# Designed miniproteins, single chains, continued (3), part 19

Each design is a single chain, and the fold is of that chain. pLDDT is the mean over its residues in the fold that is shown.

## One batch from the design tools (miniprotein)

Design m8631
Fold by ESMFold2-Fast:
Structure m8631 (fold): chain A 80 residues (1-80)
Amino acid sequence: MIYHISIRQSPDGLWRLAIVHDSKDTEEVLELIEKNGLRIERVDFRADGTATVVARSERLEKVKELEKQLKEKFEFVPSG
């Protein structure tokens, strides 16, 4: 289950994707990031059972493709 996805370009020119999700899905989220050729920047686990993964890429195309795959594979629940 995914609660939030954000895409931002940083001053270094790299595109960053932040994925707030259920921590039980973290391994599958990381696998999709790696399969799409993005680099994992950090993984933060919270006591409430959520996790945030931040991935980066030089290419916006890879970030948007990963966002699409995440929305197709996982239930997206931005308000619940």
Scores: mean pLDDT 83

Design m8632
Fold by ESMFold2-Fast:
Structure m8632 (fold): chain A 60 residues (1-60)
Amino acid sequence: SMEERIEKLAEAIRELLAEGARVVTPADIARRAGLSHMPSLEEIIEALQKAGAEGLGIEL
């Protein structure tokens, strides 16, 4: 579901932040989350808000 997908993206973002990441690509987040389909920018924004990670840089 979309909700489960956002949860996986949010967890991937938290993991990347815990590892010291400050800038990531959508592809980095998708790989860490184990997703086969690239996340949309809307999904990434929602996941960042859910993760409390609004200071993380996203490189397109």
Scores: mean pLDDT 82

Design m8633
Fold by ESMFold2-Fast:
Structure m8633 (fold): chain A 67 residues (1-67)
Amino acid sequence: SEKEELKKRAQIILDKDPNKKEILELAEEIKKKYPELSDDEAILLAFRLLASDKEEQELIEKVLEEK
């Protein structure tokens, strides 16, 4: 399911990315502005905003837009 996919993507990002603290901080700010988003969705959005890889951003955005 997409919910499980979002959770898996968020977990991989947090495990793999050395900037996970910054991602989590940004995710909290995103949740304050968009309380409708889940924690996993906010984490993925935060990563997408901080990521430099544009093609990976497009794939992540596609998953988030499944909402």
Scores: mean pLDDT 69

Design m8634
Fold by ESMFold2-Fast:
Structure m8634 (fold): chain A 63 residues (1-63)
Amino acid sequence: MDYSILPGRNAILTAYYSGDYDLLREVAKGFRENAKLLKELGNNDSAKAYQDLADYAEKLVEE
């Protein structure tokens, strides 16, 4: 899977710059849930990409 998922990163940055930190937390949660699902399906590369996006979003809100 491509690690540079620009649309996902843009969604995170848009929420952050809009000041909607609740949305940013929900986006992080959604990416983490998708990562777990993809890992169960055996798609470890996609799971890693979504985990990285979730970690990035969580770091922006300081959890």
Scores: mean pLDDT 74

Design m8635
Fold by ESMFold2-Fast:
Structure m8635 (fold): chain A 98 residues (1-98)
Amino acid sequence: SSQLQKNISTLQSVKKKTTDPKFKKLLTVMISSIQYVRSSINSESPEKITGGKLSLMGSGIDMQIYIEKNEVTEDDKITIKNIKESGKIVGIGIPELK
């Protein structure tokens, strides 16, 4: 998916600009999860697609918890929100934490 590749590139840009090593680690996990989803969609395997979606959901939840508890720039929050919204296009969403 072209959108998934754009999301990967955007997260890589955020990772290069951040000085927070914990945020870098979470970004690395999320990037890997999106790469797996992209690969699994291209394989057209329901089992691989499901595994990829679960991996992305888990990494997205960890990222959401991090941004709620730590100082993250507004630009980075918008980036994460846009990636979460693009996840809905593939039939997965990150649960909203209140």
Scores: mean pLDDT 68

Design m8636
Fold by ESMFold2-Fast:
Structure m8636 (fold): chain A 77 residues (1-77)
Amino acid sequence: SLEEGYRLAEEGGRAYKAGDYETAARLYEQAARLLESVDPLLAAVMLREAAKAYEKIGDLERAAELRERARQLEASA
């Protein structure tokens, strides 16, 4: 649901501020999945936030994949 997507995004932001980048990445990705069909531009923002969290934990490949998915959502919106 849209409401659940927003809630997960807020939780992801709190995890990121706390330095829990693994949890932040997971929550942002879940938010993106829930928002993708309803608000693709916001889903793209969530994917970019997840990519930042993955970079913090050294997963550069996952970060790059998520940025490409965000770009595709933005291009099709």
Scores: mean pLDDT 88

Design m8637
Fold by ESMFold2-Fast:
Structure m8637 (fold): chain A 57 residues (1-57)
Amino acid sequence: SSVRQQTIELFRFIADQTDRYVAILQQYDPNSAEGQAALAKLDEEIKKANKELLEQV
């Protein structure tokens, strides 16, 4: 893919990540056990998605 297209996709990915974190923070107190667990789960899913993108090179 072109550098421009890759950059656009990266910014879209960052925007999606931000929206998902915001959604959790709207439902949970980040200092609660439930909030911390939800944030940890999202962080692991994002790390997995990033790894899968890198492994396709």
Scores: mean pLDDT 78

Design m8638
Fold by ESMFold2-Fast:
Structure m8638 (fold): chain A 76 residues (1-76)
Amino acid sequence: EIERLKKEAEELERQAKLADRSTEIARENAAMVSPELSNKANEVAAKFDQMAKELRERAEKTRKEYEELLRKKLEE
């Protein structure tokens, strides 16, 4: 359980970083393309930004659960 929660938190953090990078790329592309494509790129960026926030929140929650269980186990 403890090891699984640690890996899950790490995976969620990795996914959040990928979503952040996708947001950056979409915003950079929005600056370089036509107005029609710029609007679409900004919508994609907003979607990735929201995804990154959700993943980060889940990662924080899972990490806290991991740290709490680990501390209790070490106190045994």
Scores: mean pLDDT 80

Design m8639
Fold by ESMFold2-Fast:
Structure m8639 (fold): chain A 84 residues (1-84)
Amino acid sequence: MKKELIEQAEKAYEEGEKLFEEAATGMGNSELSPEEARKLLEESLAKYEEAIKLLKEAGADEKKIEEVEKKLAEVKETLARTVP
């Protein structure tokens, strides 16, 4: 159970990273509208929140939780700067 929760959290984290990278790249290249970028950032935010929840349920190392929380904060900051 615990190991399975960590694996699920890692998958959610990877999905969040992919969505954040897609949003950042698309904004940088002007390939995404602000609305499209915001949608990807919101999906990334949800994935990082899921990862944190699963890691906490698994009793994972504080360092691992802090890494994901740092990424969550980065996405929130990027969302705050993204105008629809």
Scores: mean pLDDT 81

Design m8640
Fold by ESMFold2-Fast:
Structure m8640 (fold): chain A 72 residues (1-72)
Amino acid sequence: SKAVEEAKEAAKKAKEALEDLRSGKIPVTTGIGRILRYLGDAIEAALQAKKEGVGKEAGEALKKEGVNVEPL
């Protein structure tokens, strides 16, 4: 599913932004903005996957990237 792939990619970008923020590579405001944007994208894509009947697969993909959305 495209929605599962989009959720995984967005979660991966959120994880990378968090690591960049943690390491001091980017300013706090920039880092927080990127994390929130990519987490929002990941959640939206996961909700779309749930509507398509593959929400569990999307949730597992997010969990592998460090985003736990078990209630999904």
Scores: mean pLDDT 78

Design m8641
Fold by ESMFold2-Fast:
Structure m8641 (fold): chain A 67 residues (1-67)
Amino acid sequence: MTQQQKDNAGQSALDSADLARSYIRAGDKEMARSAGMTAILAGHLAKKAGAYEEAELAFKAGDEALS
């Protein structure tokens, strides 16, 4: 895995987490759930790329959005 692939996957995970959290704050449960599922997927891809910290942040945001 290249550093650039790891950085790209990590950034996608962070962006997805931020989007999920923005919908949680807005009280939009439907969009929060959709964004949360995207964050979980992005987190899994980040973990595969070795971006473990970013993956954990995405999983936490996704779990919060789906709870």
Scores: mean pLDDT 84

Design m8642
Fold by ESMFold2-Fast:
Structure m8642 (fold): chain A 74 residues (1-74)
Amino acid sequence: YTDEELADLIEKESGGKFDKGTFLIYLKVMREEGYTNPRTAISNAEIQAAMKAEGIDLPLEHINYITELKRKLA
C-alpha cells in the first residue's frame, strides 16, 4: 500500500476516528523516528511525543490503537 491508500484504509476502519490527515502525520513521525534509530523499534511513547511536537496531543491509548491497526492492515 502507498501512504495514501493506507491512510484511506485506516480512516475507514477507525470509522473516522483517525482521519487521513492525522494518520499521514503519524506515518511521517514513524519514518522520521525510525530513520534516527534504524536498529531499534520505535516506542509508542516516542511516537506520542513526536505527534505532540507536530501539534497533535493524543493519549497513549490512541497511539497504541493506530499502531495496532496499521500493523493489521499493512
Scores: mean pLDDT 70

Design m8643
Fold by ESMFold2-Fast:
Structure m8643 (fold): chain A 75 residues (1-75)
Amino acid sequence: MEEVLERVKRLLERRSEKSGKPVTEEHLELARRIIEEARRAGLSEELLLRALEAWEEEDPARREELAAEIEAALA
């Protein structure tokens, strides 16, 4: 799980370099929450990789859909 979070952080940093927009602590905290809940629920790394895909997605509506799928899996 720590490794997944570190990969998320590195992806956000690379994306920030390309876009010129800095990574916020709020985004990192949200990622940590999702990863922690997934770990507690016993979810596979496949769902965590889906979260990384959602994070990389630039369309806010698409990101929300992917986040909802993860939340549904946790329920």
Scores: mean pLDDT 65

Design m8644
Fold by ESMFold2-Fast:
Structure m8644 (fold): chain A 74 residues (1-74)
Amino acid sequence: AVPSLEELEARVQALLDDPNASVAEIEAAIRELAAADRATSDPAFRAATKRMVVELLDWAASRGIRLPQIRPDP
């Protein structure tokens, strides 16, 4: 099942509020956002997930966290 926008927003906010968030947690959140984007046909939902990914990447960079590029499976 695809998580709701509310669930995804809550997860992103929890990570942004956690100074001890791990690389694995951030990667998992970005992967979930990418999966939700692929699973939905709603352009508003896709726009929201893309905004959340950008927010997480910017936050991770500000914390000095180096994330690998997430690639969709073929």
Scores: mean pLDDT 74

Design m8645
Fold by ESMFold2-Fast:
Structure m8645 (fold): chain A 79 residues (1-79)
Amino acid sequence: SKIEELREHLEKAVEALPKEFQEEAREHAERLIESVEKGDKEKAVEELEKFGEIVIESGSEEAIEHAAKAADILAEILA
């Protein structure tokens, strides 16, 4: 499912982050998935924004690429 694809890319993004960023990013990823499952589109977008801020701050190109794929999948889910 698209939710499983979203989860996989969020997990890959977290794993590509420096360890100091992983816990906070994982929390926002979990809240993002929960919001999608509850149909809370506004909260899902807010959690993606927070996740993206952490990923950008980390400077990990691999994490940024996986986060971008997660954003595309979320856009399809919310369409």
Scores: mean pLDDT 88

Design m8646
Fold by ESMFold2-Fast:
Structure m8646 (fold): chain A 59 residues (1-59)
Amino acid sequence: SIVEEVAKAAGISKGLASKIVNGIKSGDDSPAVTLYLNGKVSAEQLNTATRVIRELLSK
């Protein structure tokens, strides 16, 4: 699944990956930004997750 690939690539939990994936799919960056501001993900992890999501959702 997209969530599993994102979690593996970014080195984050499936729960965190799910929140970021669902946010991006709905066009809402708020969940990803909130996780970053609360120290739940690093900038590198967030950037990796966002890149992988875009790659998996595009052809």
Scores: mean pLDDT 79

Design m8647
Fold by ESMFold2-Fast:
Structure m8647 (fold): chain A 80 residues (1-80)
Amino acid sequence: SEKAKLVALSVGYEIRAVSAKLDGDYDEAIRSLEEAARLGGQVSPDLQATSLRRLGRLLRENGEDERAAEVFEEADRLAA
């Protein structure tokens, strides 16, 4: 199904983000989680919120505190 394909792609990008982070490639890790959130948003607000929270934590680790705060706020709105 289309939803199953989108879930698989979103999870695939989350795995890529973990791999990129372990390699110290924060730019690639951030891009991967952005794509995971975009794909997750096509499935459900909960899946999008989960990916956005992971993105927020990664942005904070990368020193992007303002952008991290915005992403966490978006995730909280989706999970409300």
Scores: mean pLDDT 89

Design m8648
Fold by ESMFold2-Fast:
Structure m8648 (fold): chain A 90 residues (1-90)
Amino acid sequence: SGLEEAKKLREEFEKYWETNPEEFYKEFERLVEKLERGEELSEEEELRLVALAEKLFEEGNREAMERLARALAKRAGVDVTELLAGLEAN
């Protein structure tokens, strides 16, 4: 079903970025700038964003995580301080 296809696509993105870190950071920059501009993401871009967030968390890239959290907070209309506190608590 579509859920299994979405999971497979996310796993494929993660595997690709493990071998191509420059492409990971290019895609991160593209998506986060799109979010910062208030642009709508496609379904595929939303799946990539989830995979990117997971990888950033696993790698402990605090600067990139803070930028992503700030962009997501802006889109959701929530306090970025509370989002960042949640990430540090886990």
Scores: mean pLDDT 73

Design m8649
Fold by ESMFold2-Fast:
Structure m8649 (fold): chain A 87 residues (1-87)
Amino acid sequence: SEMEKLLEELAKALGKSVEEVRKEIEEELKRVEELLRSDPELFEEVKEKLPEWEKRLEANKDKTPAPLAALMEYLLKEIKKILEEVE
């Protein structure tokens, strides 16, 4: 998949294993969830800005390398899920 290829490329560039890079992404998403749960003002701001970030990604999709576009899309989807769970 594009995500697997991106993780392999990032791992190689950073001198880390694919498992290490995956864990780092998972840890950051967990921190985002904790932050959104503890900060209602930030939660509301992210909720309002998420559609703009999605629109910006779509508008720049042809200018963005496919692996990077896939990663950004994945992160936005995961943040959206966190917002739905926190609400």
Scores: mean pLDDT 76

Design m8650
Fold by ESMFold2-Fast:
Structure m8650 (fold): chain A 72 residues (1-72)
Amino acid sequence: SVVEEAEKVIKELREEAKKNKDVKKQTLLLLHVIALESEIFLYERTKTPQAEADLRNSIEAGRELLEEVKAE
């Protein structure tokens, strides 16, 4: 399920935010959490192909951010 994938990425973003001592990086990680939670909310209410595509794009962006932050 796309929602289950999004929830997994949200968990990983929150865990990384808790470990990170850089306030700016913590803020960026948490902003991606807010974006994903908002996209899940819209997808659950609408079930449109566009809402699913937007959610999948946000999942990919969150995964890319996690890779970048972990590489630092």
Scores: mean pLDDT 86

Design m8651
Fold by ESMFold2-Fast:
Structure m8651 (fold): chain A 90 residues (1-90)
Amino acid sequence: SPPLSEEELKEEIERAEERIEELVRAYPAPEEEREAIRYLMLALLYYILGDYEKAEEYYKKIQPNERITAIFDYWLNGEAVDESLAPWFL
């Protein structure tokens, strides 16, 4: 497949961010927890895109708590985590 143009890539990222917002709004939790999940999903999105600086920025906005940690563990689902992302999970 041909690579996406810069404009097309931006549109796809915006759609992904909109989908994250939809999923977060549907999550039945206090706003503080929804905000943490939003930042987690955005961090993962930018990590997958190879934008590690932006991924780290979003991940650093997450305040650690036991419930968010449990959600995080669930989202990772025991899959192997890339070594470059490990410092954010440990």
Scores: mean pLDDT 66

Design m8652
Fold by ESMFold2-Fast:
Formats: structure tokens, C-alpha cells, sequence
Structure m8652 (fold): chain A 100 residues (1-100)
């Protein structure tokens, strides 16, 4: 995978995570499936990048994002939107750091 392809996947993950955050502020039981699908897309792009780079550092970031994703789902299921948004803010920060 090229360096430009890696950057494009990370930019896509960032855009999806930002959109997920926007939708989460307006979260309803009816849109929960879309929120989960967006989270899976973000995690998928990050894991593709981690596998392509092959570094322990990239793998650790992907594992941390997956952990934060699980905590996001727990917060959503509890109706704790503030906690869910905090987990997404951390995911967004980690993706931005991977792009730097």
C-alpha cells in the first residue's frame, strides 16, 4: 500500500469519525444501527492502515481505537451521550496523530 493510499484511508476514517460524532449528538434508538456501522467503518480503515504499515506503534493505536469503540458502544447503550462523545473525541485525536 502506498503512503498516499494510507493517508487517504486515514482521512476517510477521520471524516467518518467526525460524522459519527455529529450523529451521536443527535442519537436516538432509531439511528443506533447507523452509528454502529460508522464505527465499524472507522475501525476497519484504521486496522487496514495498521496492517499495511506493519509497525507495533500503528497496531497499538488500532487496538486502542477498538477499545475506545467498545467503550463508546457501552456509553450509547447506557444512554450516556456525553461519555460516548468523549470516546469519539479520543478516537478522532488518535487518527489525527496518525496523520501527523
Amino acid sequence: MSEEEIRELLRNALRLAEYLRELTEKATPENQTILLMLLLAVEGDVWVVARATGTPEAREVAERISELGREFVKALNAGDIKAALAKLDEIIRLIEEMLA
Scores: mean pLDDT 87

Design m8653
Fold by ESMFold2-Fast:
Structure m8653 (fold): chain A 109 residues (1-109)
Amino acid sequence: MKEEVIELLKKAIEYAKKGDLDKAIEYLKKAAKLSKDKDVKKFLEQGIEITKELLKLGQKDLARKALVIGAEAAIEALEEKDEKKKKLILEIGLGLMLILLGVAKLISK
């Protein structure tokens, strides 16, 4: 189950690196839906929203970077056995994605 979510996240990263953000977002959505870890599920749902907002602002490169950060943080959190470290990984990942969104808003106005 955890391994299946990680595989979907790795596919999201692969498609994002190839510039196929639509497929990358589809794999993130599949990972979020399949995830039974409530913290990871909520984090992925937030990451999808941030990525979509970045795309709406026309910031495709920042959207790609945010998606990769989110997917990599989710993989690290799923592989982490310490609950406190897991939460810290997700908090740092979300913070980095929000910084990219802030930069996008600044340069798009």
Scores: mean pLDDT 88

Design m8654
Fold by ESMFold2-Fast:
Structure m8654 (fold): chain A 76 residues (1-76)
Amino acid sequence: MDFGETIPKSKIPVLEQYLKEADTDGDGYISIEKLKELLESLGFHPTDEELKSLDKDGDGYVNYKDFVEELRKKAK
């Protein structure tokens, strides 16, 4: 996934805060559509294929904790 190369490490805390605010149910998951909106609001344009690769269970939701950790592993 190309997100970790596109999203600099310095922006990960801001993104994590937005993801926490988007998680209105407090379950640690956000919808693919909501994730796309947040990334676009930060100036990123993820592809549908990249977003679907984050949906490991095919349920339309992403564990944002796993997403943030994956970004940290790839970001500089």
Scores: mean pLDDT 71

Design m8655
Fold by ESMFold2-Fast:
Structure m8655 (fold): chain A 100 residues (1-100)
Amino acid sequence: SEIEELLKKIIELLEEMAKLIEPIDPALAGQLRRLIERAKEALKEKDYETALRIVEDALVLLSIAAARLEGVDPEVAAKVREILEEIRELTKKVAELLEK
C-alpha cells in the first residue's frame, strides 16, 4: 500500500528527529517516542486515519519545540525544521490518498 509505505517513511523520519533532540531535550524526545510507538501500533492495525492523526499531533509538538530549540542549538533546530518540512509533504500525500 502506498499509504503504508508513506507512513513508514514518516515514522522513520520522526525516529531520526527523536535521536537529534534527545541530547538537548530528553523529555521532548520521550514524548515524541511515545507518539511514534502509538503511530506504529495504529499502522500495524492498518488504521491509517489514526496513524495520520498521531503524526499530525507530533508535527504540532515539534513545530512548537523547534522555536525553543533555536535558542539552545541553532544547528539542531535547522535540521529539525528541514525534516519537519519533509514530513509535512509526506503527510499531505497520505491525507490526499485517504480522501480517495
Scores: mean pLDDT 87

Design m8656
Fold by ESMFold2-Fast:
Order: sequence, then structure tokens, then C-alpha cells
Structure m8656 (fold): chain A 83 residues (1-83)
Amino acid sequence: STSKETAEKLIKGLDEITEELAKASSPEVAEVIKEAAEETKARVKKLAEEGASPEEIADAAAEGLVEMYEKGREAEKKLEELK
């Protein structure tokens, strides 16, 4: 597949994962996850526009997905510490 096709597929997958994670989270955690997802989608789109390989685009999406989970977990911990 082309880099553009790879990016479009990954962006769709990120949107679906983001919606599921947001539904399972508090509003505050959901906002953090959504922000991280938007940053990841922007990076994926930029890489495709710059002609990066499908592998580089997939790696960027995978890194972004891990970051979304990590930021969500950190936000949850901070909310618990404030109680």
C-alpha cells in the first residue's frame, strides 16, 4: 500500500481506539487522551505528506498509541492523588 493509504488506515484506527478509550475514561482523562491522539494523527499525516515510508508512518502511529495510554494513566494517577 502507499504511504497515504497507510496513513488514512492508521488515522481511522486511532480515531476508533480514541473513542473507545474516551468512553471508558473520566472526562478529564478523556481530554488528555484526545489531545494525544490529535498530536499523533497530525504527525502521521505530516509524515505521509513528506513521503515517509509506510513503515515509518506505522512506527509513528504505534509510538503515539503508547503515548496516549501513558498520558491517560498519568492523568488518572494525578486525579487520584488530589483526593
Scores: mean pLDDT 84

Design m8657
Fold by ESMFold2-Fast:
Structure m8657 (fold): chain A 85 residues (1-85)
Amino acid sequence: SMLQEIAKRIAVAYARQRFRQLGAERVEFEVEYLPSGKVIVKAVGTRDGRRVELEVEAEIKDGYVHLTIREADGDTEEQTVALSV
């Protein structure tokens, strides 16, 4: 759906930005579209020769993008971004 494509683009952009902040290199993305309307972006890169993994779950609901970010060390971060203000 168009909403899933928008959610995917936002999730990928977020993952790229996060990897830049972490100084990670060789970033690869896997994208999964769920029947529920959610999109999961799995990003894998390296920092100082170590594997860095990030999972971003994105869902558009009520004009907002809800992002759930999970890092390999168990840290979970939630963000909500308005599509229009």
Scores: mean pLDDT 77

Design m8658
Fold by ESMFold2-Fast:
Structure m8658 (fold): chain A 91 residues (1-91)
Amino acid sequence: GDKPLSSYFGRKISELISDYVKAEYGISLTSPEKITTFGKYILDLAGVPKKSVDFTSPITKKSLNVLSFAITVANFNHRVELKKKAEELAK
């Protein structure tokens, strides 16, 4: 996203993921279920256990570091798969 990552402290993980998908692909995910599915898909592609992040909890320094790492790794190695998944979930 175009916002500093520190601006997400105490906010919902769904906001970070939704903002990322919109900024990166121009796709608006509005369903909390679909946003959570996409976030878990990012973790899976990055080789991070899905249980390492509690998607119902506010963003902490620890969860932000994990999400930032997972987004970077998944985007670097699996950008095409991420875009396709976002398009599928937007339907």
Scores: mean pLDDT 83

Design m8659
Fold by ESMFold2-Fast:
Structure m8659 (fold): chain A 84 residues (1-84)
Amino acid sequence: VRDILERLGLFYFLQGDFEKAERYFNAARTQDPELLREIAEELRKRADIMEKNAKQTSDPELKKIYEDLAKRYREWAEELEKAA
């Protein structure tokens, strides 16, 4: 759980989204159940967006990428919910 949150925080930091980066790093450090649930819900919403993109694309390779991303976001959300 902590490793997932630290990796996501670093990802946002590299994108210049410092507010999201700090939120994810704080979640990794504190493991606050409410914050973990909020991040899990955010990841589930991202999975839904990826699934929608997979259905809308005509490119088989891009479709597979969206499906794989949706699966990873759902798995991470489930791990965060179990830790909360």
Scores: mean pLDDT 81

Design m8660
Fold by ESMFold2-Fast:
Structure m8660 (fold): chain A 76 residues (1-76)
Amino acid sequence: NKMELVAEKLYEVLKSASDEDKVEFAKRLAKAALSPRTSEEEKEVLLKLMEEIAKILSEESAAEIRKLIEEVKAEL
């Protein structure tokens, strides 16, 4: 999966980023997942990447991203 390879590479870069940058990136992934041009398969990959980002955030930032994940899932 090309998208999975991109997600893994982005995750490696994000591990060294600030929590603020990780949150900003996760918000952009949420916008992409809500786009009508995003396929169901791409939406699942984006949601999985957001979940992985939440695991490497502080609890406060992780809670914000988990809320965004639930909002994206509600649009399905």
Scores: mean pLDDT 78

Design m8661
Fold by ESMFold2-Fast:
Structure m8661 (fold): chain A 86 residues (1-86)
Amino acid sequence: SLADEYAEVAGQAAEHAMRTAKTIDEAARNAGRVMQAVVLSAPGATPEDAEKAGRRVEEAVRQGKTIDEMSRLAGEAAREVAKEAA
């Protein structure tokens, strides 16, 4: 499903960003940018839809205490974005 695909991408983006970024803030922004790009590539998506998706994933990453929790929360946020798009 789109929700599962978005959750997987966002979770992987958060994990990768946390392993490569210098700060949690940088990691959150990087994960959000990945999700924004993915949503923007979808047929009929607006720049506003993509920005909203990126912001939700960014906020989710900031709420996590561990890489695993950040990945899970990013995935949950992305899944909700996909449900709202359907």
Scores: mean pLDDT 84

Design m8662
Fold by ESMFold2-Fast:
Structure m8662 (fold): chain A 68 residues (1-68)
Amino acid sequence: ALSPQQQRGQANLDALAAFARSQGHDALADRLREAWAAVLADPTDRGALAELMEVTVQAVELRDAAAS
């Protein structure tokens, strides 16, 4: 079972992925979900952590740009 912190992270990621898909960025949404799943599977994987950080920043920048 996911911790309360991980559940909140999952909800935030789901919202970002849904937004990315709504903008036609299905590949970005898929990358977000894959990166999160990889981190949950192995939290010590530095590559997975770096990918999650990078793809999350890209999704947030997309949302911020759309709001401007």
Scores: mean pLDDT 81

Design m8663
Fold by ESMFold2-Fast:
Structure m8663 (fold): chain A 93 residues (1-93)
Amino acid sequence: MILDLSKLSDEEIEELLRAMGTARRPGQSVEEAIEVMKLRLKRITGIEFEEDKLNIEDLIEAVREVARAAGASEEEIEELVELLEEIIEKILS
């Protein structure tokens, strides 16, 4: 399944990025966590966040890897993936 980022509103993109940012380390700001997640997602997937079509399976895999690299536990990673899937479902509805 493909998520077309060009069809998402700025608010929907922010919500998606915030879901990824929930795996922030202690003492890290939400804004810093989001920026780190964006940079790591780009390095893992090679995708720019604007005007790009994103494979949902690749996004979920990238989020798992980014969260793990950010020091999230396996339980936190599973919770993050569930939140991401709910957000994607709402966006596509």
Scores: mean pLDDT 64

Design m8664
Fold by ESMFold2-Fast:
Structure m8664 (fold): chain A 58 residues (1-58)
Amino acid sequence: MDRDVLVLAATIKTARAPPEFLARLQANELSDEQRAAGAALAKTLSLEEARALLAEYG
């Protein structure tokens, strides 16, 4: 659970996402490169930062 939250928040942050990107993220239609970038950034995010990002977009 916590790891999934970090990866999701990092993906949103790295994408600097326009609203249409959120629909693609929900449909799991992201490129492998964007997923890899999100996973890499997730290692640097705290759970507090991840929750703040998800609250902003959720």
Scores: mean pLDDT 61

Design m8665
Fold by ESMFold2-Fast:
Structure m8665 (fold): chain A 71 residues (1-71)
Amino acid sequence: MIDKEAVKAYLKEVLGLSDEAADRRVETIAEGYEYAKKLLADPNATEDEKKYAQSLIDMAKALEEEGKKIL
């Protein structure tokens, strides 16, 4: 699971989102991260689908890392 508090910190401090907007965005990011993990574990996923899934994970982790620098 991604660190939602770190992601929220980035969304609020860097992107200027309100608490309510950041809460909605972080849930969408967390859902995308879980979807991406399932897609990477799917033996029927294509190479392009796996690349897309990896990009979602990389994005979520980058937001988490940047948020931790702010906290």
Scores: mean pLDDT 83

Design m8666
Fold by ESMFold2-Fast:
Structure m8666 (fold): chain A 65 residues (1-65)
Amino acid sequence: MTTEQYQKTLDILLTLSDEEKQKLIDLAKKGNYKEASEFIYSKTGIKLTGDEVKSLADHLELELK
């Protein structure tokens, strides 16, 4: 992923509530990447791949630590 694509995706995720971010992390931890991707798409209109969902969930988990 390019820095520009990553920044754009993070900016979109910063629009989500803490509850919605936690739901994304929980779905990714369970391996439900498709469900997590559909959830983000329903809220932002942006379709993420499973790898992008995993990377973003890992990043968000580190920020919440």
Scores: mean pLDDT 74

